# Designed miniproteins, single chains, continued (3), part 3

Each design is a single chain, and the fold is of that chain. pLDDT is the mean over its residues in the fold that is shown.

## One batch from the design tools (miniprotein)

Design m8075
Fold by ESMFold2-Fast:
Structure m8075 (fold): chain A 85 residues (1-85)
Amino acid sequence: MSKEELVEEALELLRRAEELARKGAEAEKAGDYAKAAELYREAAELAERAGELFREAGEEEMAEAAYRAAERLRELAERAEEKAK
């Protein structure tokens, strides 16, 4: 893929991650912590993949931001998993 195509794909993955994170937050508000954990985990995987694509494109700052988002989403998933017990 071109550098532009890699960046566009990474941005699409981040957009999908944001949508899943929003659904996770809605599930958490509804008390469905197991569903929230799963949605946050899926969002984290997409953000991680976006980071990989940004890195391949040479966009180091965007890659770091995406990896930080993935880490934050994993923390939200772990917190939701604890509440589901």
Scores: mean pLDDT 89

Design m8076
Fold by ESMFold2-Fast:
Structure m8076 (fold): chain A 60 residues (1-60)
Amino acid sequence: MTTLVGETPSLISAIAAAIALAGEVPKAKITLKGNTVTVEGELSEDELAAAKSILERASK
């Protein structure tokens, strides 16, 4: 089980990241808490790379 956590500068950035993650990793559990997005699940290498990319972009 993989857990990825991304902290974003705003609630809007966190929501945008959560929507993008729901599209790329639809079987993962996505949790939004304030400006923090958490992705939990069994992810393939491609899904894990996509999730990391989304969270990295959202942190700007």
Scores: mean pLDDT 81

Design m8077
Fold by ESMFold2-Fast:
Structure m8077 (fold): chain A 62 residues (1-62)
Amino acid sequence: MAEELQNMPLLEAAEILAKRLLEQARRALENGEPPGLTEEELKELEEQVKKELEEVRKLLEE
């Protein structure tokens, strides 16, 4: 539940959510789960999310 993350800093909560979504997508792909992202799309999405999180982190730290 999103409320479970309310006690955490916003940056940490966002990183946890993004990480979990990416891990679930990757695990689904590896386990042959129902249609979703291809390996190529998952890799691109993971890289994109990582870059965006790094940019947000820099903004909050600076």
Scores: mean pLDDT 66

Design m8078
Fold by ESMFold2-Fast:
Structure m8078 (fold): chain A 87 residues (1-87)
Amino acid sequence: KEYIEKAKEAAKKFRDVLKEAGITRLAENAYRGILDAVEKGDVEKVKEIADSAIEGARQYLGPEADKVVAEIEKYRKEIVENVEKYK
């Protein structure tokens, strides 16, 4: 339970970084998908959704993407690691 709650908290931070960057629709869609995958313990689906959101952020932000991508990659790692601890 504790690891799933930590994964959900990291997913919120992932969403908030994207929202702060102005990509609100992408942030909310990624958050909902990641939250569902976390609740199901589906590590591969978490990776798929997070990677899609990272690519979307790169396309939307262009040259300004590097800082945002570095932050969301950190939270992607936290989500994956916490879900994996329950396998």
Scores: mean pLDDT 83

Design m8079
Fold by ESMFold2-Fast:
Structure m8079 (fold): chain A 89 residues (1-89)
Amino acid sequence: MEAEKYLEKGKELAKEGKLEEAIEYYKKALAIDPNYAEAWNNLGEVLAKQGKVEEAIEAYDKALEIDPRYMEALHNLARLVLEEILKSL
């Protein structure tokens, strides 16, 4: 699928530390398939790495809205929220 090709390119870029480019490819995947839970989860991961906490939470929430049993997205969201609480101390 075209969306899957963009997801794979985003994953490659994220692995290389090219977070901004990875975000653009994940957004391209989501423009084709807005119900692509894995693309929402991966978008959340790179947004969190950039310190864009609010946007990362929204992306994980979208992944869980599509797939409520998406354990990876749930764990990523929980970790991000805990890390943000710890920063406020």
Scores: mean pLDDT 87

Design m8080
Fold by ESMFold2-Fast:
Structure m8080 (fold): chain A 77 residues (1-77)
Amino acid sequence: MLSEEMELEVHLSMQLMSISVARLAALKAGDEETAKKLEEIGKEMLEVANSDLPLEEKREKMEELRREAMKLADEAL
């Protein structure tokens, strides 16, 4: 079984992949502004994951960033 920290890293990888797919979709639609915003959210997720914050704070911040990415995708795509 994965540790809680390993599970967070796997979750991060899946989230970053989803953001990358959404970014590519935005680029194909000609929406460079949304693509750039999605790229920035992905960067923030990496910074949160690489920080020394407690696991629970990392989860909360990553969930907040995920909601922001979903809202951007829904409003623009």
Scores: mean pLDDT 78

Design m8081
Fold by ESMFold2-Fast:
Structure m8081 (fold): chain A 68 residues (1-68)
Amino acid sequence: SEVIDRIFARELAALGLSGVSIEQYSEAVRAAREHLAKGDEAAAREALKAHGLSDEQADALIAALRSL
């Protein structure tokens, strides 16, 4: 989704991850949101890490997603 890609681009920039491929992570962000909606934060974290984010980046992005 282009909307999800734009939101993720803004979050990546805020976390200092400019230049990272948004397309590569769009599915991870979508999966993370679905897990967070069910209260499964551990599964959300694993989805982000499976797509190349570090532990710190995944935790920071989950915090940002919960703030939206």
Scores: mean pLDDT 70

Design m8082
Fold by ESMFold2-Fast:
Structure m8082 (fold): chain A 101 residues (1-101)
Amino acid sequence: SMKEEQEKREKEIEEIERRTPALLMRSPDAQLTLELLNLIKEKLKEGKISVEEAREILEELERLVLEYERRLEAAKSEEEKERIREEFRKRLEELKEKIEK
């Protein structure tokens, strides 16, 4: 029903908001990560993406944050760290492109 779908969307938005502080603290690019999280919430509110699609994107974002946090910790130079941050930004732009307009 429409009411059940609305309640599911509201719960997913709350879950995204709960996860946001930890993701921003760990992310190689907190601003771009916040922009993506806000876009996911906006598309959920508008009914432009499903709860399932939002979860898949959030899980991919969390995996990328963990992967790139580890890569930054292992990096031995500022040049290597900047390359890793640039690669992370490109991966987030690819995720943004997957969100239906």
Scores: mean pLDDT 86

Design m8083
Fold by ESMFold2-Fast:
Structure m8083 (fold): chain A 65 residues (1-65)
Amino acid sequence: SAMAEAGDRAAAEAVTAALSGRQSVAEASKNGARGLREAGLPAVPPAADAAELGRAMRESLTQGL
């Protein structure tokens, strides 16, 4: 729905703005884990944690936090 899309866009923009100064740190961490995974080493993909974090951020924005 348009309202949900607007919410997702606002959340994405807020996350992008908040992470602008720290995105390199988070990206480096994810790149390290991804490198291990692509090398065929077993590792818990950060995708699960990222999805949970994304959901928590959306809920926080919905509560006006």
Scores: mean pLDDT 54

Design m8084
Fold by ESMFold2-Fast:
Structure m8084 (fold): chain A 85 residues (1-85)
Amino acid sequence: EKQKLLDAAKAYRAAAEAARAIVEGSDSEEVLARSSREMTQTGTGISSQMIQVASDAYRNPERAAEIREEAEAKAKEYEAKYKEL
């Protein structure tokens, strides 16, 4: 249903923002903690995967830009699917 697509888009957007903060040199621990709370609140099977993506970006800052771009692309994909319904 539409709501599940919207929830998935929100989860991917949260992961992208966490990775973006790491790339920009922000306090990655604080951003990761905040994003993890938001992802958990979506109640989708995707949220645990997105928490892992954010954690991977924190552990591997050299890949944070790549992880951010992938998460942003997924968020846009789900947003487009939601609008097409």
Scores: mean pLDDT 66

Design m8085
Fold by ESMFold2-Fast:
Structure m8085 (fold): chain A 60 residues (1-60)
Amino acid sequence: MTPEHERLGELAVPAAKAAYQTMKDAEAANPATSQEEWDKIVEQANKAARDALGAARAAA
């Protein structure tokens, strides 16, 4: 998790920020999930969201 990525999500994609928070809550409820692997999944989701926004802005 990177602070810069969270700030960008908050400004450009508030829904992604909410989903990210929900994922963290779900992970806390299921401690069997490894934190390192979970962080990787969250990072991929954040990158995908930014990429989609960039493509939409360029194409729209």
Scores: mean pLDDT 62

Design m8086
Fold by ESMFold2-Fast:
Structure m8086 (fold): chain A 89 residues (1-89)
Amino acid sequence: MDQLEKIVESLIRYAKHSPEEQEKMRAKIKALTDEMKSWLTDYMEKKHGLSKEEINELLRKGEILKYLDPEARQQYLQFMLELLEIAKG
């Protein structure tokens, strides 16, 4: 997550966007990130019995993908692509 957040922030910062456009992009990114985290937490709790703390640790380490089946990996990648598309403007 830290690397994705840094990439997204860099895209917002270095893009030719007004402060108002940047604020709208940040709001959309927050909404999508919250949706992704909610979905991921629900999936990991149901599929693997992990706590929210354990899920956050896996996200921090970048190891979360190892715990996703192929269908769930596709959904996770879709969220990441949507985040990057918003950051592009």
Scores: mean pLDDT 75

Design m8087
Fold by ESMFold2-Fast:
Structure m8087 (fold): chain A 65 residues (1-65)
Amino acid sequence: EEELAEEIAERFNISVEQAREAIELAKKMIEEGKSDLEIAKELAEKFNISELDALEIVLRVKKLL
């Protein structure tokens, strides 16, 4: 998970701390039953990234679960 945070931070030009927070929020929202698109939209707004980049984060987190 730390390795994923570093990869996301480098790829999407956000801090490692922001990437870690995004992963934790995505995991929480997945467990709450939110759709991939809803999660991606919330992450995009919070971290100022594109919805496509946020969706990639969601999909990567799902593969780790």
Scores: mean pLDDT 81

Design m8088
Fold by ESMFold2-Fast:
Structure m8088 (fold): chain A 59 residues (1-59)
Amino acid sequence: MVKVRVLYRLKSDPAAVPQLITLEVPEDATEEEIREEIGKKVGVPPEEIEIVKILEVEE
């Protein structure tokens, strides 16, 4: 398990600034799995999540 910071935005809100979220995912997690985790946390389908950047966090 790796803690990652993800910059994301909603495709439905192109004027919204990117948001930062921290997730705990497997080291081999795909971008699709990361989108699913963000979608669960913010209550939107993963297709609405645009990943801007993925970073690992130090813990």
Scores: mean pLDDT 75

Design m8090
Fold by ESMFold2-Fast:
Structure m8090 (fold): chain A 64 residues (1-64)
Amino acid sequence: MEKREKAEELARRAAEAAAAGDTETARRLAEEAVDYLVETGVPREEAEEIVGDRVGAELARLRS
């Protein structure tokens, strides 16, 4: 799996874990997604924003 696709999958899983109340799993999955993006050349601060935005959007969709 491409690292970008893996990062997006992990961010989605993090949102699902957060929606289920599993904040520890959500945090670990989000950190893994950030690490995958950093490996593709994205600066860590930017990767954190990208993952945070994706998790937030998916979480809002799941909780609406």
Scores: mean pLDDT 80

Design m8091
Fold by ESMFold2-Fast:
Structure m8091 (fold): chain A 82 residues (1-82)
Amino acid sequence: MSPGEKAMQAFKEGKYEEAVKYYEQWIKENPDDAEAYLNLGIAYLKLGEYDKAIEWFRKALEIDPENAQAAYYLKLAEEKKK
């Protein structure tokens, strides 16, 4: 299976550290996959890594500026960061 498929499976199972690993492998070969950056950001958010989550949500919005979910999670991560 591709790293993207492994990342999605880990993400659905709540295995966020494993999801991060596979999404980071996936984006190296697929640098314009906005959904992968969104999910990578959510995984970091779930791990309490707010700075990294913010960076990945911003990257998702650079690729897909109308992604309402990425905009929502970016605001949530910024509010969590103190």
Scores: mean pLDDT 85

Design m8092
Fold by ESMFold2-Fast:
Structure m8092 (fold): chain A 100 residues (1-100)
Amino acid sequence: MKIKKINIEVTEDSAKITLEGEMTPEEAKRFALLLAQRLIDAGVAKEVKITIDEEKNRVTIELKLKDVSPEEAAQTILDAIRKAAEELGAEIGEVNVTVK
C-alpha cells in the first residue's frame, strides 16, 4: 500500500486528514480506522468521520478535537499516521500540514 499524498488541516476545534494514493478500498478503510482509533486513544479526537471515495482513491478523516492546541493536535496526528503506516507496512509520500 502506498499513500502518495497526505493533507492535514488543523483548526482550534477540528482537523481534516485527506489520504490519496495506491490502495484498495479495504486497505484504505483499515488505515483510516486504525488512525482514527489511535487519535481517540491519544485523547485528541472526540468524534471521527471517515469518508472513502473509491473513484478518486481518496480517504477523508474529519475530527472534532478535544481541548488541545492546534499545534499539539497536528503533532499527534503526524505521530499517529507514522505509527499506522509502520503497523500496516504502508509507504508515505508527501505530507502537507496547515495549522490555522
Scores: mean pLDDT 85

Design m8093
Fold by ESMFold2-Fast:
Structure m8093 (fold): chain A 67 residues (1-67)
Amino acid sequence: ASQEEVRELLEKAREALRRGDLEAAEEALREAEELAKQIELSEELKKELLEVQIELGIALIEQGVSK
């Protein structure tokens, strides 16, 4: 796993969120989180990961999918 791989997955999650594809966004974010466990993320990537997590969480609540 690399910092670039995590960044690419976060970008995929953001693109899915822009399309309203919450399932694809959750999958990409899950992969990014698993890779993040294997490496120490830069402060910028930690911030991006948190921002994507918050954005997805809000979208899931708005669609009534969160439990």
Scores: mean pLDDT 80

Design m8094
Fold by ESMFold2-Fast:
Structure m8094 (fold): chain A 82 residues (1-82)
Amino acid sequence: GKVIVKRIGEHTVTIDEASNTITIESPEGREEFIIDPSNVAKSIGTILRIMGLRLDAERKGDEDAAKAYDYALEKGVQFLKS
């Protein structure tokens, strides 16, 4: 397993490949997304939630949050396809 940390402004995205966990930390709080490849339906629900948060951030003009959710979405889809 590999832990990847990416900073986008004040947002920190942590990818834990051993647990398929994506964590986004910002001054506003901490969000955690878990992709379970053994439960595809639940994982699709998590992906859709990230997509919704990305769209909401874009509508609010929070470009750093939108980029953080874009990265989380990319990694979540990769975990689901593995």
Scores: mean pLDDT 84

Design m8095
Fold by ESMFold2-Fast:
Structure m8095 (fold): chain A 84 residues (1-84)
Amino acid sequence: MKTLSVRLRGLKTPEEAAKLARAIIDEALKDPRVESVFVLVYEGEDGTFVVDVIVKLKDATPEQIEELRKRIEEVAKEFGAEVL
């Protein structure tokens, strides 16, 4: 099992953070290699919201993990989030 971790920040409201979290879960679950997705939403020290994403993948190559990372990052950009 392989793990993909992505941290997204700069979301201005908890509602925006929750919508992004749901959009990422939906996008990740489209990949048949995804076994589970964990998302944690919390307030950062600057008063903006952070979305931490952990995806567990079965039998994924590094190239397949990178492709999934890029898809998650594109979803994040649509919400105006900064990728760490």
Scores: mean pLDDT 84

Design m8096
Fold by ESMFold2-Fast:
Structure m8096 (fold): chain A 72 residues (1-72)
Amino acid sequence: YFEKGLELFLKEDYEGAISYFSLAIMNDPDNAEAYYYRGLALEKLGFLEMSKKDFEKALQLDPNFVPPEEIR
């Protein structure tokens, strides 16, 4: 689920990306990366408050979370 969400995010299908990241979170609710990338996709669509909550959740789950160096 997470990998498919990331693929859709890179194709600028932010609605599809959010759907798959949500599935990744349902499968593993401790997945800080899935919350982070869902937050990025929400931000791209202008859902700034929902995006902020996802970023806060990612940091709560993993305070040492470091995003990948490259996103392509």
Scores: mean pLDDT 76

Design m8097
Fold by ESMFold2-Fast:
Structure m8097 (fold): chain A 74 residues (1-74)
Amino acid sequence: MSLLERAEELVAAMTDPEARELGLRAIEALRAGDLDTALELVQELLDRYGDDALAAELARELMRAIEQARAAAA
Protein backbone atom coordinates (compact mmCIF):
# COMPACT_ATOMS: atom_id res chain seq x y z
CA MET A 1 0.00 0.00 0.00
CA SER A 2 2.59 2.64 1.06
CA LEU A 3 4.88 1.87 -1.92
CA LEU A 4 1.99 2.40 -4.36
CA GLU A 5 1.03 5.62 -2.54
CA ARG A 6 4.61 6.87 -3.04
CA ALA A 7 4.48 5.85 -6.73
CA GLU A 8 1.20 7.79 -7.18
CA GLU A 9 2.83 10.84 -5.54
CA LEU A 10 5.84 10.63 -7.89
CA VAL A 11 3.58 10.29 -10.96
CA ALA A 12 1.63 13.40 -9.86
CA ALA A 13 4.92 15.38 -9.70
CA MET A 14 5.91 14.47 -13.29
CA THR A 15 5.70 17.19 -15.94
CA ASP A 16 5.97 14.86 -18.99
CA PRO A 17 2.49 13.49 -19.84
CA GLU A 18 3.93 10.39 -21.59
CA ALA A 19 6.09 9.52 -18.56
CA ARG A 20 3.06 10.04 -16.29
CA GLU A 21 0.94 7.76 -18.51
CA LEU A 22 3.58 4.99 -18.37
CA GLY A 23 3.80 5.33 -14.58
CA LEU A 24 0.02 5.20 -14.14
CA ARG A 25 -0.26 2.14 -16.41
CA ALA A 26 2.49 0.37 -14.44
CA ILE A 27 0.68 1.12 -11.15
CA GLU A 28 -2.59 -0.17 -12.67
CA ALA A 29 -0.92 -3.40 -13.88
CA LEU A 30 0.68 -3.94 -10.45
CA ARG A 31 -2.69 -3.41 -8.70
CA ALA A 32 -4.25 -5.95 -11.09
CA GLY A 33 -1.52 -8.49 -10.23
CA ASP A 34 -0.15 -8.39 -13.80
CA LEU A 35 3.49 -8.31 -12.74
CA ASP A 36 4.83 -9.08 -16.24
CA THR A 37 3.05 -6.06 -17.77
CA ALA A 38 4.11 -3.88 -14.82
CA LEU A 39 7.75 -4.91 -15.35
CA GLU A 40 7.56 -4.18 -19.11
CA LEU A 41 6.14 -0.70 -18.42
CA VAL A 42 8.82 0.02 -15.77
CA GLN A 43 11.52 -1.05 -18.26
CA GLU A 44 10.03 1.29 -20.91
CA LEU A 45 9.92 4.14 -18.36
CA LEU A 46 13.63 3.61 -17.53
CA ASP A 47 14.62 3.24 -21.21
CA ARG A 48 12.86 6.45 -22.30
CA TYR A 49 13.13 8.60 -19.12
CA GLY A 50 15.91 7.00 -17.02
CA ASP A 51 17.89 10.27 -16.86
CA ASP A 52 14.92 12.03 -15.21
CA ALA A 53 15.28 11.83 -11.42
CA LEU A 54 11.52 11.47 -10.76
CA ALA A 55 11.10 8.78 -13.42
CA ALA A 56 14.12 6.87 -12.07
CA GLU A 57 12.79 7.08 -8.49
CA LEU A 58 9.32 5.95 -9.66
CA ALA A 59 10.86 2.98 -11.48
CA ARG A 60 12.78 1.98 -8.32
CA GLU A 61 9.63 2.15 -6.18
CA LEU A 62 7.66 0.13 -8.74
CA MET A 63 10.43 -2.50 -8.94
CA ARG A 64 10.39 -2.82 -5.13
CA ALA A 65 6.59 -3.26 -5.23
CA ILE A 66 6.89 -5.94 -7.96
CA GLU A 67 9.55 -7.81 -5.93
CA GLN A 68 7.40 -7.59 -2.78
CA ALA A 69 4.34 -8.90 -4.67
CA ARG A 70 6.34 -11.84 -6.07
CA ALA A 71 7.72 -12.66 -2.59
CA ALA A 72 4.18 -12.57 -1.10
CA ALA A 73 2.97 -15.01 -3.80
CA ALA A 74 5.64 -17.59 -2.85
Scores: mean pLDDT 80

Design m8098
Fold by ESMFold2-Fast:
Structure m8098 (fold): chain A 62 residues (1-62)
Amino acid sequence: SKKVEELRKKAREARGKALTYHGMAADAAEQDPELAEVYRRMAETYQKEADKLIEEAKKLES
């Protein structure tokens, strides 16, 4: 359904953001460890959003 497609698209976008923040955390790790930790938490938040969106999409596919 259109709703499932929209949820999957949002999940892919959230996963993409999580990967970007993981990269930013790695880049900041030596020079600014506190900033790296903030980026790691941002990545975790976006990954959790992606997981929730995937679960909602699966519920609607059944």
Scores: mean pLDDT 87

Design m8099
Fold by ESMFold2-Fast:
Structure m8099 (fold): chain A 72 residues (1-72)
Amino acid sequence: SDIDRGIADILTAVARLLLKQGKPEEAVRYAELALKIDPDNPAAWEVLAQAYRALGDFEKADEYEEKARKLR
């Protein structure tokens, strides 16, 4: 629903802010919550990829970045 997409967008924005603050583990948690609500949200997949890259998990980062690309 439009409400679910709005909530997912807010959670994605929080994850992005956490990533800017150098909190990639917390960013992962919020991005994962966004994806539970809206699994087709490309911005949430992009933030999740950036967070895993910051954590040094390049394999997951590449996988999630590709998922975001396919949804655009």
Scores: mean pLDDT 87

Design m8100
Fold by ESMFold2-Fast:
Structure m8100 (fold): chain A 87 residues (1-87)
Amino acid sequence: MKYYNEGLKLFTESKLEEAVEKFKKAIEEDPNLAEAYLYLGHVLAVLEKYEEAIEYYKKAIELSEEDSEVRKTAEEELKRVEEVKKK
């Protein structure tokens, strides 16, 4: 989870474009890491790239366990971003 942790650090530092690159690297190393898709969606939503954010939230839902925090968070964020996109 090296790139995932680096992405989280960059996200907390508001280095959003660098965080995107690290989360994409995390997905390259572990394509089933639902948390990386969730946070990539978060960073893309902050960058107002809503269509890309929606796709990554859907991937996080698909790859996460049915009663996991990752799935619940991804479902909530997906709904929120779809509502914002309608404006």
Scores: mean pLDDT 83

Design m8101
Fold by ESMFold2-Fast:
Structure m8101 (fold): chain A 86 residues (1-86)
Amino acid sequence: AMEEERLKLAKEILKLGEQDVDKMKKMGVSQELQDQIKKLAEAMAKTVVEGEGYRDEAEKLQSNVGKLVQDELERKKKEEELREKE
């Protein structure tokens, strides 16, 4: 039961990282940033699978990565809006 839940959480972490990388690629974000996001998602997924009691830490890391991605997307969106206004 717990092993199934950990695998599900790990898959969701990886999926989130893949979706963010795809969005970043379409917005012209650097390949280096895309690779970092993917690697962080993979590291968090491994921590969840191996970790007895590491779930909360993995969730916190996932939240932090998500916020960084969201901030970068919002910054790019504002830059594009300013460009279209001029």
Scores: mean pLDDT 63

Design m8102
Fold by ESMFold2-Fast:
Structure m8102 (fold): chain A 84 residues (1-84)
Amino acid sequence: KLTLENAKKIVDELVKRGYITEEEKYEILSVFFDGLRKAEELRLLGKPEEADKVYEEAQQKFIDYLVEKGVPKELIDELIKKYS
């Protein structure tokens, strides 16, 4: 389960390693936060199936963004596992 707190730890590590910039960190965290917020709103409205879909889409967008920026997928998977 990727949380906003864990996503912050992952992108902080990637900035320290030189894979992404501080600007790119804020860009992806903003997109991910918006997705999580939308999923939470759907859950509160009694639409858990739609909420789960939006959450999965937010996670995938987070991963896809990092891959597009040149972060190896294996490293992304390792950092997600490390920070849980």
Scores: mean pLDDT 86

Design m8103
Fold by ESMFold2-Fast:
Structure m8103 (fold): chain A 93 residues (1-93)
Amino acid sequence: SVMDRLRRALDIVRRHGRVLSDAVRREIADILGVPVSSLGNRNGFISRDTAIDIISRLTGMSRSTIRQYFDDNNIPDRITIGQFIDFMIDMIS
């Protein structure tokens, strides 16, 4: 299920802490079904637009619904990969 994939990705992020190696980033990208380049390269941050696109693809939710969720929860323009996965889990729970 999407939830099982997201939990696996989050467990990988949590095990490796703040700094993610290229191998770990590739594993997360594979689980999420996205190119590793989509996960960004500066300090492990991902943009809101990229996060919204990935969540929409994985969950089938509209981009506008996800953007509203981000606005309602005061989510900043850039988030960590761990925060991004955690928000996805929260949204589909």
Scores: mean pLDDT 76

Design m8104
Fold by ESMFold2-Fast:
Structure m8104 (fold): chain A 92 residues (1-92)
Amino acid sequence: SKELAERAEELGLEVARLGAEAEAPATAATAGALAGIGGAAEARFFGDAAGAAADAAAGAEVVAEHSKDEEQRRRARELAEEARELAREAAA
């Protein structure tokens, strides 16, 4: 679905931004940001909503695990849950 791919791109970009802003070790912040960017690109260029959402979820989980900021961890958990649900829906 084009709508699922567009949603996955949006989630990937949100995860990329959150990773880039994360109060976390550079390795973890970079991993989160790159996973978000990779997911967004996968959705945009290949229409792979399931793969894109799975990558966004993985990136968000890294931020949730490693950020020192409680609000960033909360936002990352919410994005990870939304992305996992989207990945499951897109894979069905």
Scores: mean pLDDT 86

Design m8105
Fold by ESMFold2-Fast:
Structure m8105 (fold): chain A 94 residues (1-94)
Amino acid sequence: MAQRLVARAESPQPLTVAPGETVTVTFEITLPEDVKNALVVVRAIDVETGEVVSAATFRLDGKKGEKITVTATFTNPAAEPVQVRVEVDVYADE
């Protein structure tokens, strides 16, 4: 089935993550419509390169107006600090 983007959230500013540091970002997303088996995609993106450095996906059911809490965790495996932005996309099946 084709997927339609129904909601998006992103970190308002880049996060600086030191070598071996773990950062946790929590998003509250209000569903604009009822969703069944929606795909939630969480991505940490290196702001310098544009590359996805971490990604996670999960499925959820929800009702219009329901608030979902998404927690994204990223650990920097590199020897250098990295700046990342975190994006959460919710897709409904059509």
Scores: mean pLDDT 80

Design m8106
Fold by ESMFold2-Fast:
Structure m8106 (fold): chain A 67 residues (1-67)
Amino acid sequence: SAMARAEAERAAAAGVAAGTAAGGGSNKHDLWQAGGTEEARRYARLGAGAKTAEEAAKYSQLAADAA
């Protein structure tokens, strides 16, 4: 849907801007410190790398479920 695409691009742009401003790395460290299973960490990384808000939300849910 057009709305989902606009949201995804906005989320991606915000993520890039935040990463650039913060020196791009804090989120990766937080995902490692969150602990959980290998599956949970895998989904968390996929969520962090997702380019669409919908995919990011899906992987975040999977990571929480697997933790």
Scores: mean pLDDT 59

Design m8107
Fold by ESMFold2-Fast:
Structure m8107 (fold): chain A 75 residues (1-75)
Amino acid sequence: SERDELLREIVRLRNETLAHLEAGDVPAAQAALDRIEAVLEKFRALTDPSDPGARRILEELEATVAWLRAQLAAA
């Protein structure tokens, strides 16, 4: 499904962001994080707010993005 494709893309981009941060490449990490945020907006649009499972996944993804933003801000 499109939702599953977006979820896989977010996981891939999360790993890329972390790899760039580990390498000290802050501009590349920021670019990857910006892509995560764009994909997350698409994922949010496909999320049924009445589905507790879908909401939980969205909340976990939002928490991951917030954590990555904090890591990048500390770099």
Scores: mean pLDDT 85

Design m8108
Fold by ESMFold2-Fast:
Structure m8108 (fold): chain A 110 residues (1-110)
Amino acid sequence: SVAELVAGAAIAAAKNAAAGTLAPGDSFRVEAASGVVIRATVTEVKVTDTTVTVTLAVELEGLSPAEAAEVAARAEAILRSRPEVTAAEAEVTGPRSFTLTVTVDLSRLP
């Protein structure tokens, strides 16, 4: 699903941040089998001794505003269900855009 792709992208960003290979301004694009396009831009990276926090500005193409809001909520729920995630929050910023902040435990990154 699009929400699973968004959640997976957030975890991949956290892994890259932990490896020192992710910086604010970095962006990536993922296309779902449905033709929905996910564009994510890294807006903040914070690394501590125990955690990494990444904030992504996410834009979705090919969905209604209601469907995009559902993707944001579902991506948040998927991330919160993962054992390596200590915090996850999605905030709708526009009709097809949201901010996604994820904090992961460095000792538990997959």
Scores: mean pLDDT 85

Design m8109
Fold by ESMFold2-Fast:
Structure m8109 (fold): chain A 68 residues (1-68)
Amino acid sequence: MINELIEQANRTEQEMRDTERRYDLGVQGSLDSGGEETAERLRRRGREERDRYNRLITRLRNEARRLS
């Protein structure tokens, strides 16, 4: 049970890192061709996605600690 929650948190953290990298690449690509407004929109969306992932990861890790 605890190990399953930790594994899920680790998988979610990896998904978060992959998502952050995609947004970073999108921002760079937008600066190169799409312009500053598109880049800023992607930065904002990327921050929102990161915060969403962080909340889930924190919840999973807190549950694992509570059950420890």
Scores: mean pLDDT 80

Design m8110
Fold by ESMFold2-Fast:
Structure m8110 (fold): chain A 61 residues (1-61)
Amino acid sequence: SMTEERIERAAELLVLLVGDRELSDEDLLRHARQVAKMAGLPESAAEEVARRARELREARR
């Protein structure tokens, strides 16, 4: 869906912004809320963006 594609783009952007920095789940969610807002996503999407960003970062290891 269009929303899923936007969440994926937001998660990729979040990964680019935080790089390889070790972050708590709380810190990652805080950054995800900011990125979701910048991408025009609803606040409810922030947890999905954070979850997907976590998966992308772990997959790079």
Scores: mean pLDDT 81

